# Designed miniproteins, single chains, continued (5): the designs that were tried, part 16

Each design is a single chain, and the fold is of that chain. pLDDT is the mean over its residues in the fold that is shown.

## One batch from the design tools (miniprotein)

Design m16525
Fold by ESMFold2-Fast:
Structure m16525 (fold): chain A 81 residues (1-81)
Amino acid sequence: ALLEALQRADALARRAGELLKAGKFDEAFALVREAVRILLEAGEPELAVRLLRESAKAFEDAGKYDYARELLELAREIEKE
């Protein structure tokens, strides 16, 4: 159901934020991508783009510019559709 998908994506995004603060960047990045996948499958591309842009800023603030760039590239591809 849509509500269940949104709740799962939110939980993954929150956990990704905690992992990022703990310096577990690869794990945080993987959870962001999983949350984005769930949102896209649920038909919520605008929420997926928002999550990608917010997460990219968090990675940039942590000095992880390569992760941030990849997330922004994904956001651009979603916005083209």
Scores: mean pLDDT 89

Design m16526
Fold by ESMFold2-Fast:
Structure m16526 (fold): chain A 59 residues (1-59)
Amino acid sequence: MKEKMAFANAIVQKALPLLRAGKSLAEIGKELRVSPQTVSTSLNFTMKMLGLKSRKELA
């Protein structure tokens, strides 16, 4: 669980500026060399930990 949290945090930190630039989850996944599902899962995990209802609140 701790290793997955560290990985998710790293993905989210790199994904946030790309998300603000209007890139899709698929484009972010390509740039980070991970699947779009991995990006989506990492964002959803961070949203749940922060109590956010929408990924727009992360950006």
Scores: mean pLDDT 71

Design m16527
Fold by ESMFold2-Fast:
Structure m16527 (fold): chain A 65 residues (1-65)
Amino acid sequence: SIDELVEKVLEEVPEAKKLPRSTLRRTIKAVRGWLKALGVPEERLEEETLKMTVTVLEVDLSVKK
């Protein structure tokens, strides 16, 4: 579920705890939808969504310094 991915994202990017949970859920949903549109197969979709969301948040939080 998206909530399970939120917890996993927070394990990888603790700084993301500053963001509202609703924002994290929306970001994960958007990334997953985007990856589906790019043709990522279902069996890889969850892991790829996690990796991409972590990367996006790490870049965003680094730029906000």
Scores: mean pLDDT 78

Design m16528
Fold by ESMFold2-Fast:
Structure m16528 (fold): chain A 88 residues (1-88)
Amino acid sequence: GSEERLRREAEEMARRVAELIADATGRVTPTQLELSKKFDPSRPVLGTGSARKGDYEVTVSLGEPVVDPRTGERMFEIVSLSTRPLPP
């Protein structure tokens, strides 16, 4: 159904965003960094994706897509992000 499709899209987008953040983190910050941030605590989680780069893992959670009432643009919001070292 449409809900299942939307959930899959959120998961795929979360994974892609995690990959991009993992690449950026590997270039700019130490790979052994543990970081957790929730950008919008009012939004429920729709889908979560993870990516590994070097000795760390990035996890991204996306909320339900929102529509800007002014522009009509639809986008997924990042509701949480964590970067952590992989266990030995």
Scores: mean pLDDT 66

Design m16529
Fold by ESMFold2-Fast:
Structure m16529 (fold): chain A 113 residues (1-113)
Amino acid sequence: SSIEKELLEIYDEVKKTGNLEALGLMLGMAEAYDAEKVKEKLEKELEGKISEETLERLVDLGKLAVDPSLIPESSPLYGVPQEEARKKIESLLGKETYERFVELLKKYKETKE
């Protein structure tokens, strides 16, 4: 609930920028956090605007940054270190949004573990 609310706030901010790569990353994060409402909004926003191949790559990056166990063996990101995904997220989202992501990940660790 708390994680979903913060993801929704970040979604509203990122959506205004038109940054489709950032929205694709957020879809992966929403799936990893099981944030159904945010996931539905992201799927609708991205529909027909980004290639399926690019979206799958971004979703996998978002998942890897949150929980590496969610990456299937068939993915080119299987076995890639989590810190590599986080560096790419910082470059795509920008420092300010990335810091919010780091705080959200801390909350996720407290809630799941």
Scores: mean pLDDT 78

Design m16530
Fold by ESMFold2-Fast:
Structure m16530 (fold): chain A 80 residues (1-80)
Amino acid sequence: DPPHLSIEEMVERLIQQAVASRDEQAALAALESIKEIVEHHPEIAPYAIKLLESALPYWERHFPAVAEKAKKLIEEIKKK
């Protein structure tokens, strides 16, 4: 079988890519992918929240729309 990443590694890479891309649309797409992963793997929700919260200060400075979307995603995950 081809190499398989853990769910935690996938979320971590998506957040790293979202920050490193310096592109609003790429960051928004990464947030949508993270949402889908958490919906299918709710056990990773605390880890995903921690990583999203760590990236918030960067997005608030550079991409306010991404920060707003990330805050909404964090609250949606916390409610489940």
Scores: mean pLDDT 80

Design m16531
Fold by ESMFold2-Fast:
Structure m16531 (fold): chain A 74 residues (1-74)
Amino acid sequence: GLAGLLEGLSQLPPEARRRLAEYLEAGDFDGAVDVIAEALGLELSEEEREQLKANLQALRDSPDFPAILAFLRS
């Protein structure tokens, strides 16, 4: 869920977190998934990809999103 996603984001290298912030701000969830998969060396199934996109959309729509963007850019 969303909490597990936030834990995963903390494991991304700084350059990947900055790229992720750019894609999330633009609403490019396919780009956001690609950054996460590449940075963590993951081969995602279609189902896993769609689930991650849904979690990222929920993250962007969260009232905490500005704080999350600040974290990703730190």
Scores: mean pLDDT 81

Design m16532
Fold by ESMFold2-Fast:
Structure m16532 (fold): chain A 72 residues (1-72)
Amino acid sequence: MEAEEKARKEQGEKFLAFGEELIRRAAARSLEGAENAAKAITANLTELDEEFGKKGEERLGALLAELRAELA
């Protein structure tokens, strides 16, 4: 049981890392696209695990703030 939850959390971490890369690539096209991608990724993470949803919001929010500063 615990091992199954651990496996799901590991998949969440991989999905979050992949999501960060997707957001960086989306930002190369438009900041709005990056913001929409981050919102969708965070929503999916929250459905999987509330803690991962919070981590996603924090990490992706920080990334968006960085990208917004670079693109401004």
Scores: mean pLDDT 75

Design m16533
Fold by ESMFold2-Fast:
Structure m16533 (fold): chain A 97 residues (1-97)
Amino acid sequence: MEKSEEALRNLIEGLLEELNSENPDQTLLNTLIGGLIFLLENNEFSLELLKEAVETLDRALAQLATMPETPLKAATIARAQKTREELEEKIREEEEE
């Protein structure tokens, strides 16, 4: 669906903007990562967009790792790691060289 692709691109852009901000907001990062995971779990996307989403998740996870430990951080990292592994497998299946 066009709307799902637009929503995913908007979440990726929002995450990248927050990651590049002078003062990244941990709550906003957790929220945006959750939204990204939800879209990736419930929609089909192109190989190119999936690769972009994985790269964005990796950057977001690296940033979260430097931030204070909270229950929300732990839950978000666990969900993101699972989704990342599932996406990596899907990308591998699609590439099949």
Scores: mean pLDDT 78

Design m16534
Fold by ESMFold2-Fast:
Structure m16534 (fold): chain A 110 residues (1-110)
Amino acid sequence: SEEEKLRLEAEILRTLAIMIGYLFPENKDIVDKLIELIDAVINEASDETIRKIMKELGLSDEDIDKFLSLSREEQIEVFREALTEIARNKMSKEQFAEFIKKKIDEILKK
């Protein structure tokens, strides 16, 4: 089913995030928070729980509302792009938040 495929993709991304945190320890704090966010999304946590995690990543309420308006497939696309960027570059929390904001905006313009 599509739900089973989506869950499997998210579990694969979670595993990749753990590996990326190990290979790029300079980004570990960001990776650990991204894993927390992926887990919250997979487990269908409340919007309040997701908002709290995303605020800790430096995102505004407006950007979080946009993320929550995305489909599950689109939320998973944001995670995939985020992990790719973390694997390429050392990032500050502010740079990571700006990257996520940009990716959310790009998906919404499709």
Scores: mean pLDDT 85

Design m16535
Fold by ESMFold2-Fast:
Structure m16535 (fold): chain A 65 residues (1-65)
Amino acid sequence: SDVAREVGAEIRLMGVANEYGASLRIEDGVFVVHTEGLSEEKAKALEEELTKLAKEFGYEVRFRR
């Protein structure tokens, strides 16, 4: 179901974001990741990984520094 897919995406994206020390929220059906405080190298790696994951689930992800 759409709900199960969204919950699955949220859990996976949150897990990756938390591993990098970033925070994630949902705003208007979009996953927003705050990479503030991360090094440029870590932020870039996280952005690449989460962009790939979000695409697999069919959701949009945005990044804020």
Scores: mean pLDDT 79

Design m16536
Fold by ESMFold2-Fast:
Structure m16536 (fold): chain A 73 residues (1-73)
Amino acid sequence: EMEKIKEEIKEKVTQKFLDEFAKKGIAKAYEEMTKLARELGEKNGLSDAEIKQILMEASTIAGRKIAEEALAK
């Protein structure tokens, strides 16, 4: 149950980064993803360490997608 919640948060945070990056650039994307991860993490009782891990994983996934898109152009 908790693992599903963490995975859902990671997916939402990753998508938020990609959406904000496309509209406002990288600095705003990090700001908005951090805010969302903290909000959803705190709501679901996650520790600061768990929120940090989600941010790290989401950043890695988002960076990979951006690199793949750049290479396709």
Scores: mean pLDDT 82

Design m16537
Fold by ESMFold2-Fast:
Structure m16537 (fold): chain A 72 residues (1-72)
Amino acid sequence: ALEERMAALEARHQERVKRINEFLEKYRKLKEAGDMDGIRELIKEEFGIDNPQLIDELVRQLDITEKELEKK
């Protein structure tokens, strides 16, 4: 019972980590290339967002997060 529930949580955690890593790899490749339009398309595809203001805000938040991680 508990072991089955823990296994289900672990499987969901692994699935989320895999999706996040795949997204971040694509994002970093586009950022390295300086392809801002590609980054916007990636966010549109991954999140199903077609509102350009929300896409631009997400791009801004991702850039801030990456710079925070580089700060050390």
Scores: mean pLDDT 74

Design m16538
Fold by ESMFold2-Fast:
Structure m16538 (fold): chain A 79 residues (1-79)
Amino acid sequence: SLEELLEEIDKLMKELQELYAASTDPALRAELQARVNALAQRFAEQLAQASPEQIPELLREYNARLREVIAEFKARLAA
């Protein structure tokens, strides 16, 4: 549902803020920011071409990709 997607994005944004705070290496922080910005840019480009009916699917895909980036950088910080 839309409510579940909005709850998911809120949780992901909080987790992303925690990752930025934990990323003391400027190079790692810059890489994380670049990856997140690239996802946001692709999502914005997709939204510009999308009909309203396509928006929930695009948001679900965006959330999935953002989860992958967050998981990747959490693993890199733990190593």
Scores: mean pLDDT 86

Design m16539
Fold by ESMFold2-Fast:
Structure m16539 (fold): chain A 67 residues (1-67)
Amino acid sequence: PERVGVRIVAEPEARPAILAAIEAAGGSATVSEVDGRAVITAIVPTSAVEALRALPGVLRFEVFEPF
């Protein structure tokens, strides 16, 4: 697929950098907070997935196909 959905659980201090990286890749994101963690749900180009997964402060990274 050209684009995929991702869910990222991150340290709160990592949130701005992760959001900036999603925007730079041409993705779009929504953010919530759960148990003091940033939970970011985004639609991103498939080519951006590996770079986003490697960002500092990412605790969990899940990929799903959007409907």
Scores: mean pLDDT 80

Design m16540
Fold by ESMFold2-Fast:
Structure m16540 (fold): chain A 86 residues (1-86)
Amino acid sequence: SSMSDVEKMKRMLEDAAANRARLEEALPSLDPLAQRHARLLIEIGRNKDDLPKVIALFEEMLALTSDEAARRELERAIAALRELLK
């Protein structure tokens, strides 16, 4: 269970890094909440090797998220990131 989440998390971090330029280009056209989410994703991609910082950024995303299903996904992502520190 946590192992599959760890593999998903590694892929998400690589995807965030790969998509950083695209998100930066799109940023001015987004509404304020979407801009906040995009800035967090950009910072995650920029700091993908700094796991404590990435965890803090995902916790900020969780604070911006009201949808229960999305919150559960973010909580699983945060747990997987914490496992990567072991």
Scores: mean pLDDT 80

Design m16541
Fold by ESMFold2-Fast:
Structure m16541 (fold): chain A 85 residues (1-85)
Amino acid sequence: SMEELQKINAGLSFLSHMNGLLSLVYPRFSPEDQQFLDKLIEQQIENIEKLFGKEVAEILREEYERLKAGEISFLEAKELVVKRL
């Protein structure tokens, strides 16, 4: 549906827009602020799980953990998700 496409586009856009800011700011957040961000990202992943199933959601969770570890950028994560959809 158009609503589902809007949710996907909003989620991917959000992740893409976080690229520079999150790479600079996430390690400097308090544990409480990191948990808050983690919850926001998890809510978007749960929405994607409802549309595309558990396998896609597991890939996104793994990529987010790698982004937090500084192993991959949000731009790279977005590209990988788009290629796997």
Scores: mean pLDDT 70

Design m16542
Fold by ESMFold2-Fast:
Structure m16542 (fold): chain A 91 residues (1-91)
Amino acid sequence: SYRDLILEAERALRAGDYKKAEEYLRKALDILENDPSLLSELTTVDITRIVRIAVELGKPEFIERLSKILRTSTDPNLQAQALLLDGGLKL
């Protein structure tokens, strides 16, 4: 699942394996982008974890990708989270 990939990315970061952390984060975002039904289960905690990994990797493109994914949702809470990410506010 995408949550397992987020957990593996966090583990890779703790081990100093930035290449694996980036690979796991990319795969997690691929899953979210390809299965819009998962957006109904996506929480603020999930969003915060993804942003933290992207920031630690120094890869703002993953935050931009996450924002784009959130904007495809009809959920106003997820749309609000996208606005916060675009505004440079940390969640």
Scores: mean pLDDT 84

Design m16543
Fold by ESMFold2-Fast:
Formats: structure tokens, C-alpha cells, sequence
Structure m16543 (fold): chain A 73 residues (1-73)
């Protein structure tokens, strides 16, 4: 189930942010630079949500980005 996999990946990203926020933000910026335009928008919104401390919004945007990337593949 792609949605369940995306939710699990987003949760792992939240846990990485708690341990190494700079590494996660760097990886999300790198992913956004090569992502399809629709997924890029959600990755950028996830980055801003993480920087604002809104982990719930960050997770929601990551799930949307991952589903859009899977659809584009």
C-alpha cells in the first residue's frame, strides 16, 4: 500500500529531524531539486513546516510529495 509506505517514510523523516535537523533539511532540499513540479511544491512546504516546528504539517506535506513521486515513476 503506497499510502501506508508514504506515511511510514514521513514518520521516519520526523524522527530524523529530531536527531539531525540539518541533515534532513539538506536531503529534502536535494529531493526537491530533482522532484516533479507538484511533488517539489509539497517538499518545499514540508521544509518550511519543519523550520516552523509544525511537525504535523511537515508530515502531511511529505506524504503528499511521496505519493506524487510514486505516481510520476
Amino acid sequence: DLEQAAEQAAEVAVQLYKRDPELLLEQLRAAASVAPPEAKEHLEKAIEAFKAGDLEAAKEHLVKALLLIAEAA
Scores: mean pLDDT 85

Design m16544
Fold by ESMFold2-Fast:
Structure m16544 (fold): chain A 55 residues (1-55)
Amino acid sequence: SDKELSSLSDEEIEAEVEKFRAVIAPEMEAQGVPRERIDAFIARLRAHLRRLQAA
């Protein structure tokens, strides 16, 4: 499935980040994770996906 990740556009990366955030953010908040930590985690995920897109 590596070829699928390397073919993602910027818009597709943002769409995947938003989908993931919608799922994971409520779970992290339920565990007491601060919003700023959730935002930092999502930012790292976005950076990672953009790196994979470039590979």
Scores: mean pLDDT 76

Design m16545
Fold by ESMFold2-Fast:
Structure m16545 (fold): chain A 64 residues (1-64)
Amino acid sequence: SATEEKIKRIEELIKRNEEALRIMREMAADPSLSPLMRLLFETVAGSSEYVIEQLKKRLEELKK
């Protein structure tokens, strides 16, 4: 169904964003990073967390 296709796409987007977030956090944890670069990676990671949260909320709505 159209709903099942939407669920699958959102699940794939969540997975890809979670993988990107993991990499970003690993980069932010690098002790050789400048403070400014660390702040940048932490800021981007926070934005990615927000996107993942919104996608998970949408997924929950579609599964109702």
Scores: mean pLDDT 84

Design m16546
Fold by ESMFold2-Fast:
Structure m16546 (fold): chain A 71 residues (1-71)
Amino acid sequence: SEEQRRQESLQALLRTTSEIQDKLPPTVDDLALASRAAAYLMEQQGLITVPPEERERYAQALREWQRRQRE
């Protein structure tokens, strides 16, 4: 359901912010990367709309965030 998708997006956002808090000291770049990754996940779930020209940049941020977690 749409409500379930919204809940999943909110959980993803909270997870991302919790991971930032666990990293000390977080850099401005790390915060920017995590916030863009969360925004992309929210857009995929239909919670927000990212401008088309920015969508690829936000998708790239999610890929970079996931890559760092695997390395």
Scores: mean pLDDT 69

Design m16547
Fold by ESMFold2-Fast:
Structure m16547 (fold): chain A 71 residues (1-71)
Amino acid sequence: SKELIEQARENMDRLLRDAESQGFSPEYLEQMRQLQKDTLEQLEKAKTRQEFKDIMSKYYSQFDDIKQQAS
């Protein structure tokens, strides 16, 4: 669904802005931006709600890993 992808994009943009405001280094912000780009590309190819959910679950896990390493 286009609406679900837009909601996901808005949520990802918020998480990235929060990381930028917290002062995460440029290298980790770039990893977060690349993760967002790759995730959005995968969501455009998702055919089922389950695929969408799995892609988003992987995104949150990988985003948290980047955030943990940046701490």
Scores: mean pLDDT 86

Design m16548
Fold by ESMFold2-Fast:
Structure m16548 (fold): chain A 104 residues (1-104)
Amino acid sequence: SSAAVARATALLIEEVELRIEVMSKQSKEEQKVEGVHMVIAFHATVLDLLRQGFSVADVRAVVDAVLAHMRELAEKQSEEVKEIVEETIAMIERLSARLLARAA
């Protein structure tokens, strides 16, 4: 249902907002850990939506919406945090592409 897609999008947005917010006060190693947590959250969400029978197109729309929001958040951060967020986005894009290709 569109409601489940909207909920998944909102929950991932909340997760990435909270994790990126704390990065400004963290060491580079702690920032990398936040990045890993975001990758795990995306992986879990993609698999959960696919298991529920959502189309590859619907799941991709969730991923693309949250990645767009992460890019907007990154532009408001320091260069150090922006670099970690951009690396995290690249990891999520590679992971999501692989998972969605297997589901197609």
Scores: mean pLDDT 87

Design m16549
Fold by ESMFold2-Fast:
Structure m16549 (fold): chain A 92 residues (1-92)
Amino acid sequence: ADEGIERLRARGDELAAQAPPEKAHVIRLLTEASVGAVRKLKENGDLEAADRVIRLAEQALEQMAKAPTVDEASEIARQAGVELERILREAR
């Protein structure tokens, strides 16, 4: 199994379990989107971009967990999603 993907998914699940339901939903969405991106980048041989996505996702998930409101967590997820899409486009 991929250690980076497993670590990211485990952390996302842990943070979601400790969060209110609406915030947990957004955390899970970013976790799964990030896992999908890492898998795609690794399959394409872009290990540098995959590592960048892991670091981005880990930072965003920690910030979302600390956010006092669902709206703030959602905005963090939105910003992370935009950067994730940029990394995916540049790797192509």
Scores: mean pLDDT 86

Design m16550
Fold by ESMFold2-Fast:
Structure m16550 (fold): chain A 93 residues (1-93)
Amino acid sequence: MELEELIERVKKILKELLPEKEVKEERARALAATAYALRLIGAYIDGLLAKKNNEELDTSDLSEREREALELGYNEDDEGHRELLKEVLKEFE
């Protein structure tokens, strides 16, 4: 699922379930962006683990961006992984 599609779905759900909260668009976008980032990070980690375990990549039912993240995890070298993981960990400080 692409980020913009996820944003629209999150906005719709929040409007249907919490109409009294009048959730601002920026908050809905932040929630959707966080969920989207976690999906991409998860795909990247799955690719990295598949490579370390000598498993074949399964790209079934993935979005284009999730597939790119999975392939990055599988094909990147250890130094590239160190730099990517450092940047990801900074987001969760």
Scores: mean pLDDT 75

Design m16551
Fold by ESMFold2-Fast:
Structure m16551 (fold): chain A 85 residues (1-85)
Amino acid sequence: ATKEEIVNEALKIIKSKLAKSHVDENLVKEAIENLKSEDENVVAEALRTIATLGNDKSFEELKKILKNPNPVVLNLLKRIVESNK
């Protein structure tokens, strides 16, 4: 799969979880900043926070950041796609 295919598939999985969660804008904003981390555990927790506490606005911001994901983020997105296939 291409980098774009991995990102798009992971975004579909994340979006499917958004409709079931109460929004916490402060935690989601912090999580979005944490996606820039080189620490895999920090990035994994950030993705979980966005998936569980995010809304459509946070999802659009996530898509913008994931246009050029760092290697840690890309590797985690690949694992999300593989685990939810």
Scores: mean pLDDT 74

Design m16552
Fold by ESMFold2-Fast:
Structure m16552 (fold): chain A 66 residues (1-66)
Amino acid sequence: DDDLLNRYQHVLDSGNNGNDSVDSMGQSSRQLGDQFPSDRQTYDQRYQQSRDDADNFYSQQLNQVS
């Protein structure tokens, strides 16, 4: 969980110069999707990879306990 949060914050920081607040970036990203689809698509692709990794992890854990 902590590793996933750190990765999420790192992705946000990499997308911005890092001098801005993470909270500001999180709220702005929703509206940026309409005005800057290229930036939104880049973030979506990184989130898709994180989701796929999490799904694989959970599938393996479930198979172990099932």
Scores: mean pLDDT 57

Design m16553
Fold by ESMFold2-Fast:
Structure m16553 (fold): chain A 68 residues (1-68)
Amino acid sequence: SSNEAQVKELYQFAKENTSTTLSLEEFTKVIKNAQILANMTPEEVSQKLKVGKADAEKLIQYAKQLLL
């Protein structure tokens, strides 16, 4: 599905650009699509994905770009 491909792209970005140690399975339990991630706060992303605030903000911005 389009959501599955989008989440895999977000996960790859997270692995390459953030300190996340989550597996793809753990990531997909929290992030179902780019819209959900784009609408989260940096604090929510930091807590749920186990990344720092700066990395959380990078993920949110990338998700917003994928929605354009």
Scores: mean pLDDT 83

Design m16554
Fold by ESMFold2-Fast:
Structure m16554 (fold): chain A 68 residues (1-68)
Amino acid sequence: SKEEELKKELKEKGEEIEREGLRRYLAGVPASQVEAETKARLEEAIRELAKKYGISEEEARKMYEEVR
């Protein structure tokens, strides 16, 4: 279903963003900067996927919380 596809993309994109954040942190970027960058990238990913699937950002965020 489209919902299962969206949940899969949210999980995979969230994991990609978190792995990049961890790499940045291990490379010596300050934790506060990594947290801010990771949050911004995640918010943008949720927005873009919500738009792609024709649902609200709130609904996409709820789905992300279920699959992370």
Scores: mean pLDDT 86

Design m16555
Fold by ESMFold2-Fast:
Structure m16555 (fold): chain A 99 residues (1-99)
Amino acid sequence: LEELAKEFVEKLKKAVKESKGKSDKEQAEIFIKMLEELKEKAKKLGGPVAERVVEELERAIDLFEEAAKSEDPLKAAILLTSGYLLVIGAIFELERAAR
């Protein structure tokens, strides 16, 4: 769990760096790719905390997919922000469980 939490932070940091100067759609696609990789790692770890984290990542992916499809810039921004908050929430759950 602690190693998975560190990997989440590392990948999120890289995704943020890669998304710099990109469109909302491109940013969403970068984050979706990152979250799919993290979801697979959480699934392999298994257990109640990892299962909850997978559910949170699936919700975040859904929000980023909606953001990528949105023609309304304000709606896209709200969806992107909501997705980021879910990812941060998943990191906090992993950190709590790693104690």
Scores: mean pLDDT 80

Design m16556
Fold by ESMFold2-Fast:
Structure m16556 (fold): chain A 122 residues (1-122)
Amino acid sequence: SAADERRREERLLRLLREALDELINHPAAGPALHLPDSEKTFPNFDELVPNPVSLSELGLMLDQAEERGAYSVEELLAALRQLRDNLRLLAASLPDSDPLKTQLETLAALLDERIAALEAEA
């Protein structure tokens, strides 16, 4: 029913909020919180990441989804997958000795776990 569909959407939005709050507060979150100054942090960021997404932008998208239905759950999940893929692209550009590589890989793995859990509920 339409009421069951609304309850499912509300539940998924709540689970997305919980996942995003966990990601933002994670010790590895720093590089993904905001889009980097590509000239200072990643000089070739625009070449490596054609579709940039940050955790802050995801937070704004989720706020807009909750307040006015501006984004679907599918669009929010697509943005989470894009962030995960971007973190992997950035990690792959770094040498194995760079501690930032481990941080980016850790956050990407956490995103994989959260996306899988959300997709199981969708």
Scores: mean pLDDT 82

Design m16557
Fold by ESMFold2-Fast:
Structure m16557 (fold): chain A 82 residues (1-82)
Amino acid sequence: SAAEEAKKEREREIFIKGLIEGLKDKEVASLEEAERAAREYEENRSEEALYKAAKLVGSYARNEPSAKALIETLEKIEEEEK
């Protein structure tokens, strides 16, 4: 349905924007902060909670050595869209 498609697209945009902002954030997020935000989104399913969770997950992931390739890929996607 059009409503389901619109919601899915909006959630995708919010998630991607949050992740990119988190990857560029100079403040270090802990795993515990990221997990807490993810739980808040699971409980309330709001767009604000989704963005907040994505941003904290991105910020945390930036400090993981294994996340380097993902970080570089997401930054490249954002740069190409600007």
Scores: mean pLDDT 72

Design m16558
Fold by ESMFold2-Fast:
Structure m16558 (fold): chain A 64 residues (1-64)
Amino acid sequence: SEVVRRVAIHDLSEVVGEEVAREIVRLVEAGRFEEAKELLLRHAPDVFSEEKAERVVADLAAHL
C-alpha cells in the first residue's frame, strides 16, 4: 500500500504534476472517485479520455 501510493504519485506526477497527483491519490483513498476522475480530465485532457480516467481511478482504488 505504501509502495503502491508512492508509485502511483510518481507515475501520475509525470502527467499532471506532483501536487495534483497527491490530491488524486488522496481523493481515491477518501472514496471520492468522481472528483479524482475530474482532476485527471481537467489537468491532462490530451492524455485521458473519460473511459481511461475512470479505469485509472478504479485501478488505484483496487490497489490503495
Scores: mean pLDDT 84

Design m16559
Fold by ESMFold2-Fast:
Structure m16559 (fold): chain A 87 residues (1-87)
Amino acid sequence: SMMEEFFEGVEREIVRWYLEATEAYPEKEELIKELVSRLGKILHENRDSPPEEVVELLIKELEKFKKENPELKPFLDELIEDLKRLL
């Protein structure tokens, strides 16, 4: 289904980001894992929501994290753009 392909795409982008971010900032692995857990919760709670709404919720969480962790901005900006491209 198109919805299943969308969620698989989101999960793939988050996993890719997680691997790249933890390799670049191993000292922030715990913090990055907490973000990934929150993104996973958003996906689980919104599995029946429209893709556009799911992406908006994920971007909101990522923008908040970016303000608190400006050194991760380039990686977070790429993830935000990758998520928008899934629409």
Scores: mean pLDDT 86

